# Ledger of designs, part 31: designed miniproteins, single chains

Each design is a single chain, and the fold is of that chain. pLDDT is the mean over its residues in the fold that is shown.

## One batch from the design tools (miniprotein)

Design m1057
Fold by ESMFold2-Fast:
Structure m1057 (fold): chain A 93 residues (1-93)
Amino acid sequence: SMMDRVRALFARIDERALAFLDAHAGTPLAERVAQLRARLGGLLSRAEREGFTPELVEELIAVLDEMIALVEGVDPELAALLRELKALLREMA
């Protein structure tokens, strides 16, 4: 299902994001990525309860765009995974 695809991508993103946070521990960049990771997880939990509404998809894409901008010059693999999730979410809107 689409939710299974989102969950699988998020698991890969979360694993890579945790590695990013460990590698950049104590930096303002890591603090902001940690905040966005928590926000992303919370929004995905809401999607499991409420479904992927257009409003929720827009909020998810905004968080993903900010994360991509922060990490694309530092961790291209994490940025690529975030772009894959963004593309998948756009198919649902």
Scores: mean pLDDT 88

Design m1058
Fold by ESMFold2-Fast:
Structure m1058 (fold): chain A 65 residues (1-65)
Amino acid sequence: MEEEIKKRAEENTEKAIADNKAAGFELDEKEKKQIYNATLSVARARAEGRTRTEASGGNPYKAPE
């Protein structure tokens, strides 16, 4: 539940940080927290079934536009 959501958010955040570091960008603590918070929000939204691209993880056909 929350632990799983947090773990997924941590993994995604760590991967993003590593990728940025490999590109020569050293993220500040604030930026790292920002990424983590955004990733955590997305993970929670998915767990609650609030993601717009749910079901197949890429279904924009139901977009209001």
Scores: mean pLDDT 67

Design m1059
Fold by ESMFold2-Fast:
Structure m1059 (fold): chain A 88 residues (1-88)
Amino acid sequence: SLLDELEVLARALEAEDFLEALRKALEANPEKAEEILQTVMNFVDALLRRDEEAAEKYRKKLKELVPDNEEFHRALDELEERILEHLE
């Protein structure tokens, strides 16, 4: 599942705080849960492929899907930093 793939990635990057923040965001937005998960995966894939335009597009969509959740967006920014550091 998408969640299982994100768990593997987050653990590899030592970004376990992201998993907790994601879980809370999904619980707060159950009707959007599948779209949030898919958009997070698309964002991560874009970062891993070094597709800056796609990453910006999906990051903006996540801000629209999960408004007013500072914990989620902070954890997502930390995940992005860890992914980009791993690609150096």
Scores: mean pLDDT 84

Design m1060
Fold by ESMFold2-Fast:
Structure m1060 (fold): chain A 68 residues (1-68)
Amino acid sequence: MPSVEERLEALREEVRRALEEGRISEEQAKVWLKGIDNVRELAKKLSEEEQELLADLAEHELRQELAR
């Protein structure tokens, strides 16, 4: 299974792709990329189980936003 860091990097790539495809604005992309960076910083203070839950929540929220 991918690590939490790999999962967060994949989310950043999904944001970049959505921006490149014109599905989100540059401002929305900046907000989401900053959110992912904040999640990565928080994850460093969490247990592995808590990190996985945080990554699951971030993936769910981002995919819901990108699906429109």
Scores: mean pLDDT 79

Design m1061
Fold by ESMFold2-Fast:
Structure m1061 (fold): chain A 99 residues (1-99)
Amino acid sequence: LTGLKNVTESEEAGVKVISGTLAEGDTLVFTAGDETYVFSVDGADDVEIPPGATLTLEVKDGYLNYSVPESGISGSVKVVPGQTFNIYNDKEEYRITIA
């Protein structure tokens, strides 16, 4: 994973939690390894990230733009500062706050 700022790590009930922020103009790139992940943000349907696929996120003009090219999925959702969204599976969660 690249592009996430103010990164902290913790563990909640056996799940590794990686928290951080994404600000206006920032791009985050997440590549799934051998496991499936789910990208979840309020205002959009959950997006599956299969093994080996890449999720790209960009905060631009009050929108979170997302794509998973390997799945042919892309979209855009309006976001506000302080809003949190997640990339997760049974073992780890990336908890990302819009700065």
Scores: mean pLDDT 86

Design m1062
Fold by ESMFold2-Fast:
Structure m1062 (fold): chain A 98 residues (1-98)
Amino acid sequence: MEELKKILEELKKFVDEAIAKSTDPLLQGFLKNIKKTLDSLLEFLDYSEDEEIAKKQVKAALNSIIKTLEVLKKRYPQHQDILDELINKLKEALKKIE
């Protein structure tokens, strides 16, 4: 459980840094939505007693975010670089929990 929390907290920190550096309201909106999802997962982990169920739920949520970001990258090529970095960070996190 602590390892899952650490992974999510590291992702949240990366998203926070990206929000702080971005001046594009559209990109900030996407990043804030991702942060909200990560906050919800962290809250879920605080009351979850089953690590395998928690791991499965985190994995499903991260995969869902990745799919959404892939669609956004195709629709908004002006944000391709930051979206690719975020997708790669999410994929790295996903590998750590598999």
Scores: mean pLDDT 81

Design m1063
Fold by ESMFold2-Fast:
Structure m1063 (fold): chain A 95 residues (1-95)
Amino acid sequence: SMEEEKLIERVKELIDRVISDEEERKRLIELAERSLTGALIAAMQVAVRALDQGDLELAREAVRVGEEIYDILLKTDPGAANALKPSLDALKDAV
């Protein structure tokens, strides 16, 4: 859907801003493009890297995008949403 495509593009923009390693960037982009579940995992990994870099603003932005993806997954793939919830909740508490 257009909403899903926009969220994936948002994750890719965050990967470009936060991930400086070319190989890691390529892997995360491929992960995000593969599925919404992959996009949520990529967004969470971007949030972790932004936190490691001390960039709370980018970490919060990545968590926000992850929350929007999670809300769609609750309706389309609740099993994946449930599996990823603890990791997303931990990141929400960290930002």
Scores: mean pLDDT 89

Design m1064
Fold by ESMFold2-Fast:
Structure m1064 (fold): chain A 107 residues (1-107)
Amino acid sequence: SRDEKINELILKYLEKPAEEARKNNDLERVQHLIIVGQAAYRIVIEGKPATVEAAREALREILEEMRKENSLSKESEELLKRVIEEDEEVLREAAELAKKVREELEK
């Protein structure tokens, strides 16, 4: 399915950065990469523009959904808030990943 293909492409692009982060015991970077993947997936599946603002909006939607489901630890919620409000680099990385995934889907 399209959803399966999008997830495979996201994992393909994040695999090496995630491996390096784990090797370096950089748990915050591992969490950032998970956030990047979640935002990129939502941007691509919903046909949103591959921009920092779209990534921010995607994460706001994810945060609210996870709050309603009571599926977030306090630490994960605070990290998501920080990325949404302050971490332009993580938001940019999500937008760039969404663009790459979209370009591969057009092949």
Scores: mean pLDDT 86

Design m1065
Fold by ESMFold2-Fast:
Structure m1065 (fold): chain A 78 residues (1-78)
Amino acid sequence: SSKIEQVIKGLQEGNEEAELRLLQALLRLRLPQSVLDEKLAALPTILPKLRSPEDLTLLPGVGPELAERILAEIERVP
C-alpha cells in the first residue's frame, strides 16, 4: 500500500503526522496498558530505524502478525 509506505517513510524522517497515525493505530488495537506503554517507550529509538513496514517488528513484543495488524490500522485511517 502506498499509504503504508508513505507513513513508514514519514516516521523515518521524524514527520509528526506519521507519528500520530502510528500512535492512533496502536491505540485502536486495544492492547493491555502495560504492553502499550512498553511499545510507546521504545518509539523514539525505533522510529529513525524504520526502513520498511516489516521493521515494525523492531518494537518490543511486535512479531510479524502484530506488525500486520498495526499496518492494517494505519491503512484504515483516511
Scores: mean pLDDT 79

Design m1066
Fold by ESMFold2-Fast:
Structure m1066 (fold): chain A 69 residues (1-69)
Amino acid sequence: SEKEKKELEKRIVTLESAKGLLEAAIDFLEALRPSLDPAQQAQADADIAALREQIAELDKEIEELKKKL
């Protein structure tokens, strides 16, 4: 139905927006990384890895929702 389609589209937009924010956070950390000390660089690397894992999970959810459209 039109209503179900709109709800799915809204959920997809919300998840894509969340993904965009995580990608922006990674870009920020990658840009900041060269100015950090080695301990802070290690923490940034760990944070980037965790953010990339979250993006991968969001991508899976987005693709599953798109299959229902």
Scores: mean pLDDT 90

Design m1067
Fold by ESMFold2-Fast:
Structure m1067 (fold): chain A 82 residues (1-82)
Amino acid sequence: MVIEKLEELKEYIEKVLSEYPDLPEEERKKLEELLKETKETIKYLKEVGLEKFSEEEKELILQRIEAAKKKIEEIVKKHEEE
């Protein structure tokens, strides 16, 4: 589930970058950096194995994914309000 949520986040970032090509350079850079970090996290978790993480650690990762989604929603909302 954690890896699936990270893949969903990755796809969401890619969708936003594709659907809003006119996004300001500063916001686009933030999304591209987040995409890179998300891809690196997926790779790390696949290499280490999720079984090595406690339920509390998995929950913390899920909370960080939701926080990232909210930040992306704020970027999109600001762009739509312009």
Scores: mean pLDDT 80

Design m1068
Fold by ESMFold2-Fast:
Structure m1068 (fold): chain A 100 residues (1-100)
Amino acid sequence: SEEEIREELKKLAEEIVELLRKYFPDHPEVIAETEKKLEEIINDKSLSVDEKLEKINEVLGETIDKLKAAGVPTEKLKELAEEINEKLIETGEKIHEILS
């Protein structure tokens, strides 16, 4: 259902924001902007599930770029990107099961 898909996307956003708060607590402005943008995408009823996933991926790319610009080392950004990618894959699999 659309409601189950929204809950899975909301869980994904909450896990990503928690990950950012754990590893990058010195960048609260980047975290807050990311959280707001993810919430706006997830709650946008005009977007399809695929469009939401695409826009979430775009926002996460912007977050990594902003952390890089703020001086976060490339090795730490790669670790973050790997953890985010694992969560995106897991969420995509759960959404596929809901749609099946």
Scores: mean pLDDT 85

Design m1069
Fold by ESMFold2-Fast:
Structure m1069 (fold): chain A 59 residues (1-59)
Amino acid sequence: GRAEQLEAMEKGGKEMAKGAVLAGIEELEIETTSHGQPRIVKIKGEKVEATVGDIKAEG
């Protein structure tokens, strides 16, 4: 379901955040559309925020 998708995006975002920090990138925002819903992953340092429609998850 959507909760499982948000959790997967949060975990992937944390892994990407570590790579981005090593590359000298402090902030990254990725916006995409999946299954007709907007999906936003915002990464700042080790903090990850994932949004699907009106639902948000942070980690």
Scores: mean pLDDT 62

Design m1070
Fold by ESMFold2-Fast:
Structure m1070 (fold): chain A 96 residues (1-96)
Amino acid sequence: SLSRLGKLLQLTDDEKYEAILEMLEEARQRTPEEAVALLHEIYGLVRGLKNPEKKKEIFRKLKELADELLAQTPEGSEVYRRLKVLKEEIDKELEK
């Protein structure tokens, strides 16, 4: 949510990391359709992390969750396409 994002911008790097981990667990409890929007929010927040090791750790967790959601999603769906695009962007970030 916009309110959650505003609060996260004022947190320390460590506090942002913990909040992102909580959001990942929240996404894991959602349907693929609901989860994909939250994963995009998490992706944007992770790019703002200053600690490169924590950043890579979260991108790895995002990739794993995206793979799990892709396995549950019809290949012809918009949600499947969005998850595949997100996974490709995560792979690019992990190459840095």
Scores: mean pLDDT 81

Design m1071
Fold by ESMFold2-Fast:
Structure m1071 (fold): chain A 77 residues (1-77)
Amino acid sequence: LTREQRVALYRLLLEADTDGDGFLDREELKDLYARAREEAGLSDAQVMAVLLQADSDRDGRVDLARARELLGVAEEE
């Protein structure tokens, strides 16, 4: 993924977190795949690879803090 695609995907993840709890459930993830393809030009396989690594608890919810690290958009200078 390019840096711009990583930033776009992370932004879509933040917008999908309707609860603001820092995690994405299955309902939120369904819309994310369609939006990532339409708005960021990402394939389902590319999105899934990031999300599988971000689900560190293996509970079916994506950890946004982990996703931020994986996508390289953490506020670390």
Scores: mean pLDDT 72

Design m1072
Fold by ESMFold2-Fast:
Structure m1072 (fold): chain A 92 residues (1-92)
Amino acid sequence: MRRPVRATLEGIAKSKEDFEKLKEVLEKLAREAQQDPGVRSASVEYNEKENKVTLTLEADSDEALGRFLQRLIDELKKAGVEAELRIRVEPV
């Protein structure tokens, strides 16, 4: 069943340099997500004390979310970011 889903991706960077790279990648992807017809909303929040960046996405389907998450992983690998990634997905 295709249902709207909300994904919360938390990235905890290993260093301040990785935090800045993670922030740049997630801000770029949030802007691209806002232009995707399959994405309802995208927002990014920062916690500098924990080197944590949180990306929240609402998508029309699991398939739309999955494509976006694959792009995220590819962009993080390309940028050489060392971070712990935690993903939560829930129906809206």
Scores: mean pLDDT 78

Design m1073
Fold by ESMFold2-Fast:
Formats: sequence, C-alpha cells, structure tokens
Structure m1073 (fold): chain A 65 residues (1-65)
Amino acid sequence: DEIEKKIKELVEAHRNGDLVKFNKLLDELGVNSKGEVKDESLKKYEDLIKEIIEKTLRAEEFIPP
C-alpha cells in the first residue's frame, strides 16, 4: 500500500529529525499545515498525521525527554 509506506516514512523522518524529508512527504500526501488531508484514502490517517506534525514541530522548540 503506497499510502501506508508514505506514512511509515513520515514517522521515520520524524524520529530522525529529517525535516526536509518530513516536509516533502507531507507535500506528496497533500497535507496542509494543520495536518488536514484532502485525499479520502488518507482520512483514516488524519489524526495520526496531525499528532506526528505537532510532535515534530515541538522537537524544534524544546529538548525531548
């Protein structure tokens, strides 16, 4: 599943702090800055995408535990 592969790559980019790849994957998935998706096949992953975006942005502001 192409969508599942991209979601896994998004999680890995978050874990690795690879913001360039993270932003590229969000753009390829058609995700807006709020983590909202337009593609109906991605709607079931919308909450997960939003959570990952928030966690990735917070990692730039403070040191994780």
Scores: mean pLDDT 71

Design m1074
Fold by ESMFold2-Fast:
Structure m1074 (fold): chain A 72 residues (1-72)
Amino acid sequence: SLELAKEKLCLFFYTRILPMCSTLATPEQPCNENKLLALLQKVSASGTLSDADKEILCACKAALEVLVKRQC
């Protein structure tokens, strides 16, 4: 359900993505919006992400922050 997907996205961002991205600390990266949307769907469906998926999420951290704030 949508409520579960929102909870999963918020939890994943704050517990997995945000701390991981702070360790990687690359301030300038191109954000691929299409890949970001696909990854958000993947998190909602299974919650499993590869290292490559995490890199894409970190590149789109600013856009992800906006989405997370809207869904949380």
Scores: mean pLDDT 66

Design m1075
Fold by ESMFold2-Fast:
Structure m1075 (fold): chain A 70 residues (1-70)
Amino acid sequence: SIDEKIEKLKKELDEINKRMDEVQARYRALQASPNPDPAELARLQAEMEELTDKSRKIRKEIVKLNKEKE
């Protein structure tokens, strides 16, 4: 059902949000370190961008599915 699809997407969004919090915390900790590795900072930045893109796509799909229920 559409409701089951929305529920699954909401769970995926929750997982992305938890991962984003973890990655952001790691990024801040690394920035606070003396002589942080620029390659690791770039990797974490790229992961944050990927998670943001996934989050946006999921939110758009939830909106579309909710409109189909109306």
Scores: mean pLDDT 87

Design m1076
Fold by ESMFold2-Fast:
Structure m1076 (fold): chain A 92 residues (1-92)
Amino acid sequence: MKPLSPEEQEKLKEAAKKGKEILDEVEDEDPGIAKIGKKSLDRVEESKTRLEAEVSISFLRMSSSIAKLMGKEKTAEAVEKSVEILEEALKE
């Protein structure tokens, strides 16, 4: 299992912080899903391997799907944006 470099960990921490800011904007629509998303972002920040980060991102994708199913489009879009930022950080 390939460990994340210090540079990759720094980029993931920065991306997770940006994701949390986006989720803060939708807490008024669904505080429960926003809280779950933030916990997944905390786990991304703590990730030591790419696999651990990918697993946490998968939980974020699941949260977005649940929000869409419940008709909470704003929350779903915010979670999806957080996933995009994290996946971009993992590319480099």
Scores: mean pLDDT 80

Design m1077
Fold by ESMFold2-Fast:
Structure m1077 (fold): chain A 56 residues (1-56)
Amino acid sequence: NLSPEQLLALPEDERVEALARQMRAANITNPAAARLAGRALGLSDEGRERLVRLVS
């Protein structure tokens, strides 16, 4: 898994996909948790909704 610093160094599209993989590996599929994580890691509104779709 990537650290928050490593995730923040990725372009947004790669950051969404990496974060989604880490959340699924941790069995975190809750939309509210995905939106919170996306906001904490600087994702746009589109990035956060994409993250929600990828983890659900």
Scores: mean pLDDT 84

Design m1078
Fold by ESMFold2-Fast:
Structure m1078 (fold): chain A 91 residues (1-91)
Amino acid sequence: MEKGIEEAEFYRKLADILRLAAFDPEKARAEAEKDPRVFAAVLALINEFLAWGKEIAADTSLSEEEKTALALARLEAIINELLEKARKALE
């Protein structure tokens, strides 16, 4: 039945919005707001990322470049996890 396809589309939509946020945050927000379930999930992911980022920003042992690299790596890991969940939903 369509359930696997719907779940896969949901996770792909989250990944697409997070990728868009890296280039155009305002457009990413507008796209997320079109679907309440997607919007809630994106907000949860962003809030968790910001909480983590606040701890990294407070770490005086890390350079500005290292903090930026860690933030980009974490965002990429979140996107890859969402794409993996989308793939598994189709199995």
Scores: mean pLDDT 80

Design m1079
Fold by ESMFold2-Fast:
Structure m1079 (fold): chain A 62 residues (1-62)
Amino acid sequence: DRVQALIRDARRLLLQGDVDAAQRRLQEALALDPDNADVRQALALLQQGRVDQAQQYLIRAI
């Protein structure tokens, strides 16, 4: 699944500290699945600098 692959890439990028690249992957995932509440919430949390909380939502999104 392309959406799940993008979410996995975003999680890996967050572990590497690349928040900008992670956000781009999540925006692409949201474009493919606009109703994904976990991805939407994770993006909002990243905008607030809440990386650990965003990561928890991404774990649930898969």
Scores: mean pLDDT 84

Design m1080
Fold by ESMFold2-Fast:
Structure m1080 (fold): chain A 58 residues (1-58)
Amino acid sequence: TKIKIAPGIYAEIKGTKITIYVNGKKIFEKEVENPSLEAAKEAVLEYLRKNPEIALSL
């Protein structure tokens, strides 16, 4: 199941795993105890904080 978080940014939730895609490319994968849309959004924010150049491209 793919969820659109922002333009060009998608999250996929499978079991306890959240995978983040940017422009169709898998860039980050995180395991959480309670996978949800909220957890997926938090994972995206965490990635953008570590990679601010990607956020600036928006």
Scores: mean pLDDT 71

Design m1081
Fold by ESMFold2-Fast:
Structure m1081 (fold): chain A 74 residues (1-74)
Amino acid sequence: GEEIKKRIKAYEKIKPYSEDPEFVEKKIKEAKEALKKGNYEEAKKILDELSSTSSFDTSPEALEYIKKIAEEME
């Protein structure tokens, strides 16, 4: 459960660097609702879809920040 919570927080921090921050926010909200209901499998699937489908700003500054936040997901 804690891993999923850390992933949600990481995405909240990197959301502004997304090419579609509204889409990222929507998926974060869906994952939070799944966690609220105790549906860890559903929350994980939502976050896995977000990881595979979202695109992020590839500027050096954004990538460095994203790498730092990615450590929170481990």
Scores: mean pLDDT 70

Design m1082
Fold by ESMFold2-Fast:
Structure m1082 (fold): chain A 59 residues (1-59)
Amino acid sequence: SARSAARVARVRAFLEENGLTVAQLRQLIADEPGALAALAKRLGLSPAALTRALDELER
């Protein structure tokens, strides 16, 4: 959907800006309590929406 494409594009831009892969970002989120919620808020996404966007980028 257009919404899914927009979320994926936003997360992709963040990864490119920070020189991160999906795997590296997932590891950062796993290592830091609250990082998923904080990053999702920063990107204007819910934690669930951020997780879905990462899953779509990994495919």
Scores: mean pLDDT 81

Design m1083
Fold by ESMFold2-Fast:
Structure m1083 (fold): chain A 66 residues (1-66)
Amino acid sequence: ALDELVAEARATGDPVVESAAFLAAASLRAPRIDEEVFDGAVATLRARGHDALADRLEAARKEVEA
């Protein structure tokens, strides 16, 4: 679930990672997905070495868009 993903990001102790995961999750919950915000958040997670969190967000986006 998106809440579990955001909780895992918070558990890293990196406020930038937490903020990126929160913004991506909020974008997926919006009436229309803000692709710019989502893509920027995923890129931030990857730049900080959190590819696993980024991959899970991309998987969640596919489920929301289905």
Scores: mean pLDDT 80

Design m1084
Fold by ESMFold2-Fast:
Structure m1084 (fold): chain A 90 residues (1-90)
Amino acid sequence: MPEEELRRRLEHALAILRDQENTPVTVRAVAASEIPYIASQLPDEYLEPIIAELREILARETDPLVRRQIERAIEAIEAIKRTGERLPEP
C-alpha cells in the first residue's frame, strides 16, 4: 500500500479515536486496534510520532475498553520499533 494512503488511513483512525462525543466506543476501539497494522507498514521514522500521539489520546480517554486497545496498540508499535520487524518471531 502506498505511504500516502497509509498516512491517510492513520489520520482517519486517529480522528475517530479522538472523537469521544460523536463516535461510539466500539467504533473507537476498532480504530485503535487497526493503528498497529497501519504503523507496521510505515517506515520506522513514523513509529515514535504515532506512539506519542497515542499516549496523548490515552491521557484524555476515559472509556476502559478504548484505553485497553490504545495500550495494546502502543505495546505493539514499541515491539515493531525494537525488532525492526513487522511481527515478532513465533
Scores: mean pLDDT 80

Design m1085
Fold by ESMFold2-Fast:
Structure m1085 (fold): chain A 90 residues (1-90)
Amino acid sequence: MEEEIKKGKELYEKGFETIAEIFQYWSNVIGIDKPLSEELLKKLEEGLKTMEEGYETLLKNGITEIEPFYKPVIASVKKLLEKNKKLLEE
């Protein structure tokens, strides 16, 4: 249990950091009116998957307190992906 909680936390933090870095890069460097490259989209999707694996591991080990912090991040990523899709369709 303790080792799995540690692994879940590390995966969650790694995924979150990747998502935050890409979001910051998109908004501050690329500009939010320009689409993300395929490479950055893949990194965002990989970060999302890694964070989700960490989240599921933490829940499986009884760390339910993470849920209200996880849901807003997922909602923000989904909005970012939707915005990127619209920019690619222009």
Scores: mean pLDDT 77

Design m1086
Fold by ESMFold2-Fast:
Structure m1086 (fold): chain A 83 residues (1-83)
Amino acid sequence: MDEEIRRAIIEIAASVLKVAGDTPAANAILELVDLGTPRALELAEQMVRDLLAGKDPLTVLKKAAEQSEGEEREILEKAIDEL
């Protein structure tokens, strides 16, 4: 799947999560997509999968933060602080 299709699917999923009330996690996913690095997109996809599977948002954000660095980590740590 190319990057453009990946971004579109993640953005749609984040919009669904936001409507469901997972606002800090959904906002973090959208910020990772906007950042657009391969790692950020991979983290966003993993977070979407875990959240749609009913995983706890705090656990999902912490797991993603452990796999991130720099700007990706700053986005995720900010989202954790908003929970």
Scores: mean pLDDT 79

Design m1087
Fold by ESMFold2-Fast:
Structure m1087 (fold): chain A 87 residues (1-87)
Amino acid sequence: SAPTDEQIAALAEKLGVDAEAVKKALNFQAELAKKDTELVSESSEPLDENNEKHTVVLDVEGEKVELEAIVDKKTNAVKEFNVRPLE
């Protein structure tokens, strides 16, 4: 079952992130669980002393998508989460 809006809000509060960022990440994860998904690549780069950018490229049923997350190095909290299609 998909998480409720209340569960998403509680998780966002616990992680110190925007509820919409958590909602995007959880909804995307739930959709990937229904589809044939292959990991193409993953990388991380430091942005500053406290933040790093994680980039993951997935092949979802023949379509490549890029996931980008900004993560707090001290807490491992996800501050931003974006998904975009690739060619």
Scores: mean pLDDT 71

Design m1088
Fold by ESMFold2-Fast:
Structure m1088 (fold): chain A 65 residues (1-65)
Amino acid sequence: ALGLSAEQRAAVQAAAIKAANAALDAGASNEEAGLAGQLAAIEQAERLGADPAAIEALRAALAAG
């Protein structure tokens, strides 16, 4: 678990949606937009003080897939 509250998880989701929509508006593919959203979610969770080990695991999973 990231160790985040429900409100913090909502902020992470909002950051992901915002980044994905911005990528699509810029002409990115759905795949590129999905990646942008995932990166924004990880960055927002890190800024909110999510567990560093969980953040590293998420970054590793993203790099692998």
Scores: mean pLDDT 81

Design m1089
Fold by ESMFold2-Fast:
Structure m1089 (fold): chain A 75 residues (1-75)
Amino acid sequence: GDQLFQLGQQYYQQGDYRTAADYYQQAGNLYYQQGDYGRASQSYRLASDSRLRLGDYGSSRALQSVSDNYDRLNS
C-alpha cells in the first residue's frame, strides 16, 4: 500500500490528478484488504480530492462515500 500511496503523492504534486487518483484508489484497496481502515479512508479521500480537481464530481462523491464508510470502521 505504501508505495502506491507515495506514487499518488508524486503525481498529485506534478498536477497529474488522474494518475494520482488511480494510485490513491489502488492504495486504498490494498489498505482495506490489510484491515488498515484508517489508511484506506485517507487514500480514498485523496483519490476523491484528485477527481474533484479534474471536474469529475460523480467519481469524487463516490470515493468520498467509501472513505466515510471506512473511517466509521476505524472509529
Scores: mean pLDDT 80

Design m1090
Fold by ESMFold2-Fast:
Structure m1090 (fold): chain A 88 residues (1-88)
Amino acid sequence: SAWEEIERLIEEAERLVRDNAPVSEVERMGERIVRAAEEALKQGVPIEKILEAADRLEEIARESTNPEIARILRETAARIYLLAERAQ
């Protein structure tokens, strides 16, 4: 399902952060998560679940020791919040 794809991508993003992956890989993952969230909204996944996904990204950003990765994750979360707002 579209929701399962978002959950999988968030788990992968958390793994990349733990493994100190290159910033470029986290950026690519962020883009994939935004696209997955947009698709999930189109498929009727509840807005509340999409907001939970964005909240999780902010949590991962807060736990990151890399300021650039934290910024990318916060920007990704912000983009998802805006998508959810526009879907209302």
Scores: mean pLDDT 88

Design m1091
Fold by ESMFold2-Fast:
Structure m1091 (fold): chain A 100 residues (1-100)
Amino acid sequence: SEEERLREAIENFLSLFKLSEKTKKTKIEILLLIAREGPSQAEIGRRLGLSQSTVSQQLREVLGLLGLKSLEELKEAFKDPEEGIETVDPVAFLRKVVLG
């Protein structure tokens, strides 16, 4: 189950940081939604029942933790692995961010 493997990788990555359980759960759901559906910022808010300001803040924090500058870079990192010179596995991507 790719979704279970991805959820576990995201949870393990976020556990490296001192985050509240509520904040951690929100970040997990945002990252899973981006990986599965590549939504816009507005769609993230609608799908997860979050205000635009909350989505903006959570994305800023998540992007900072991942060393990325934009939602578009994050979507590109979760792109289908068949399109690149290197196979982009979301789990391998998160591992690469954690290790260097």
Scores: mean pLDDT 72

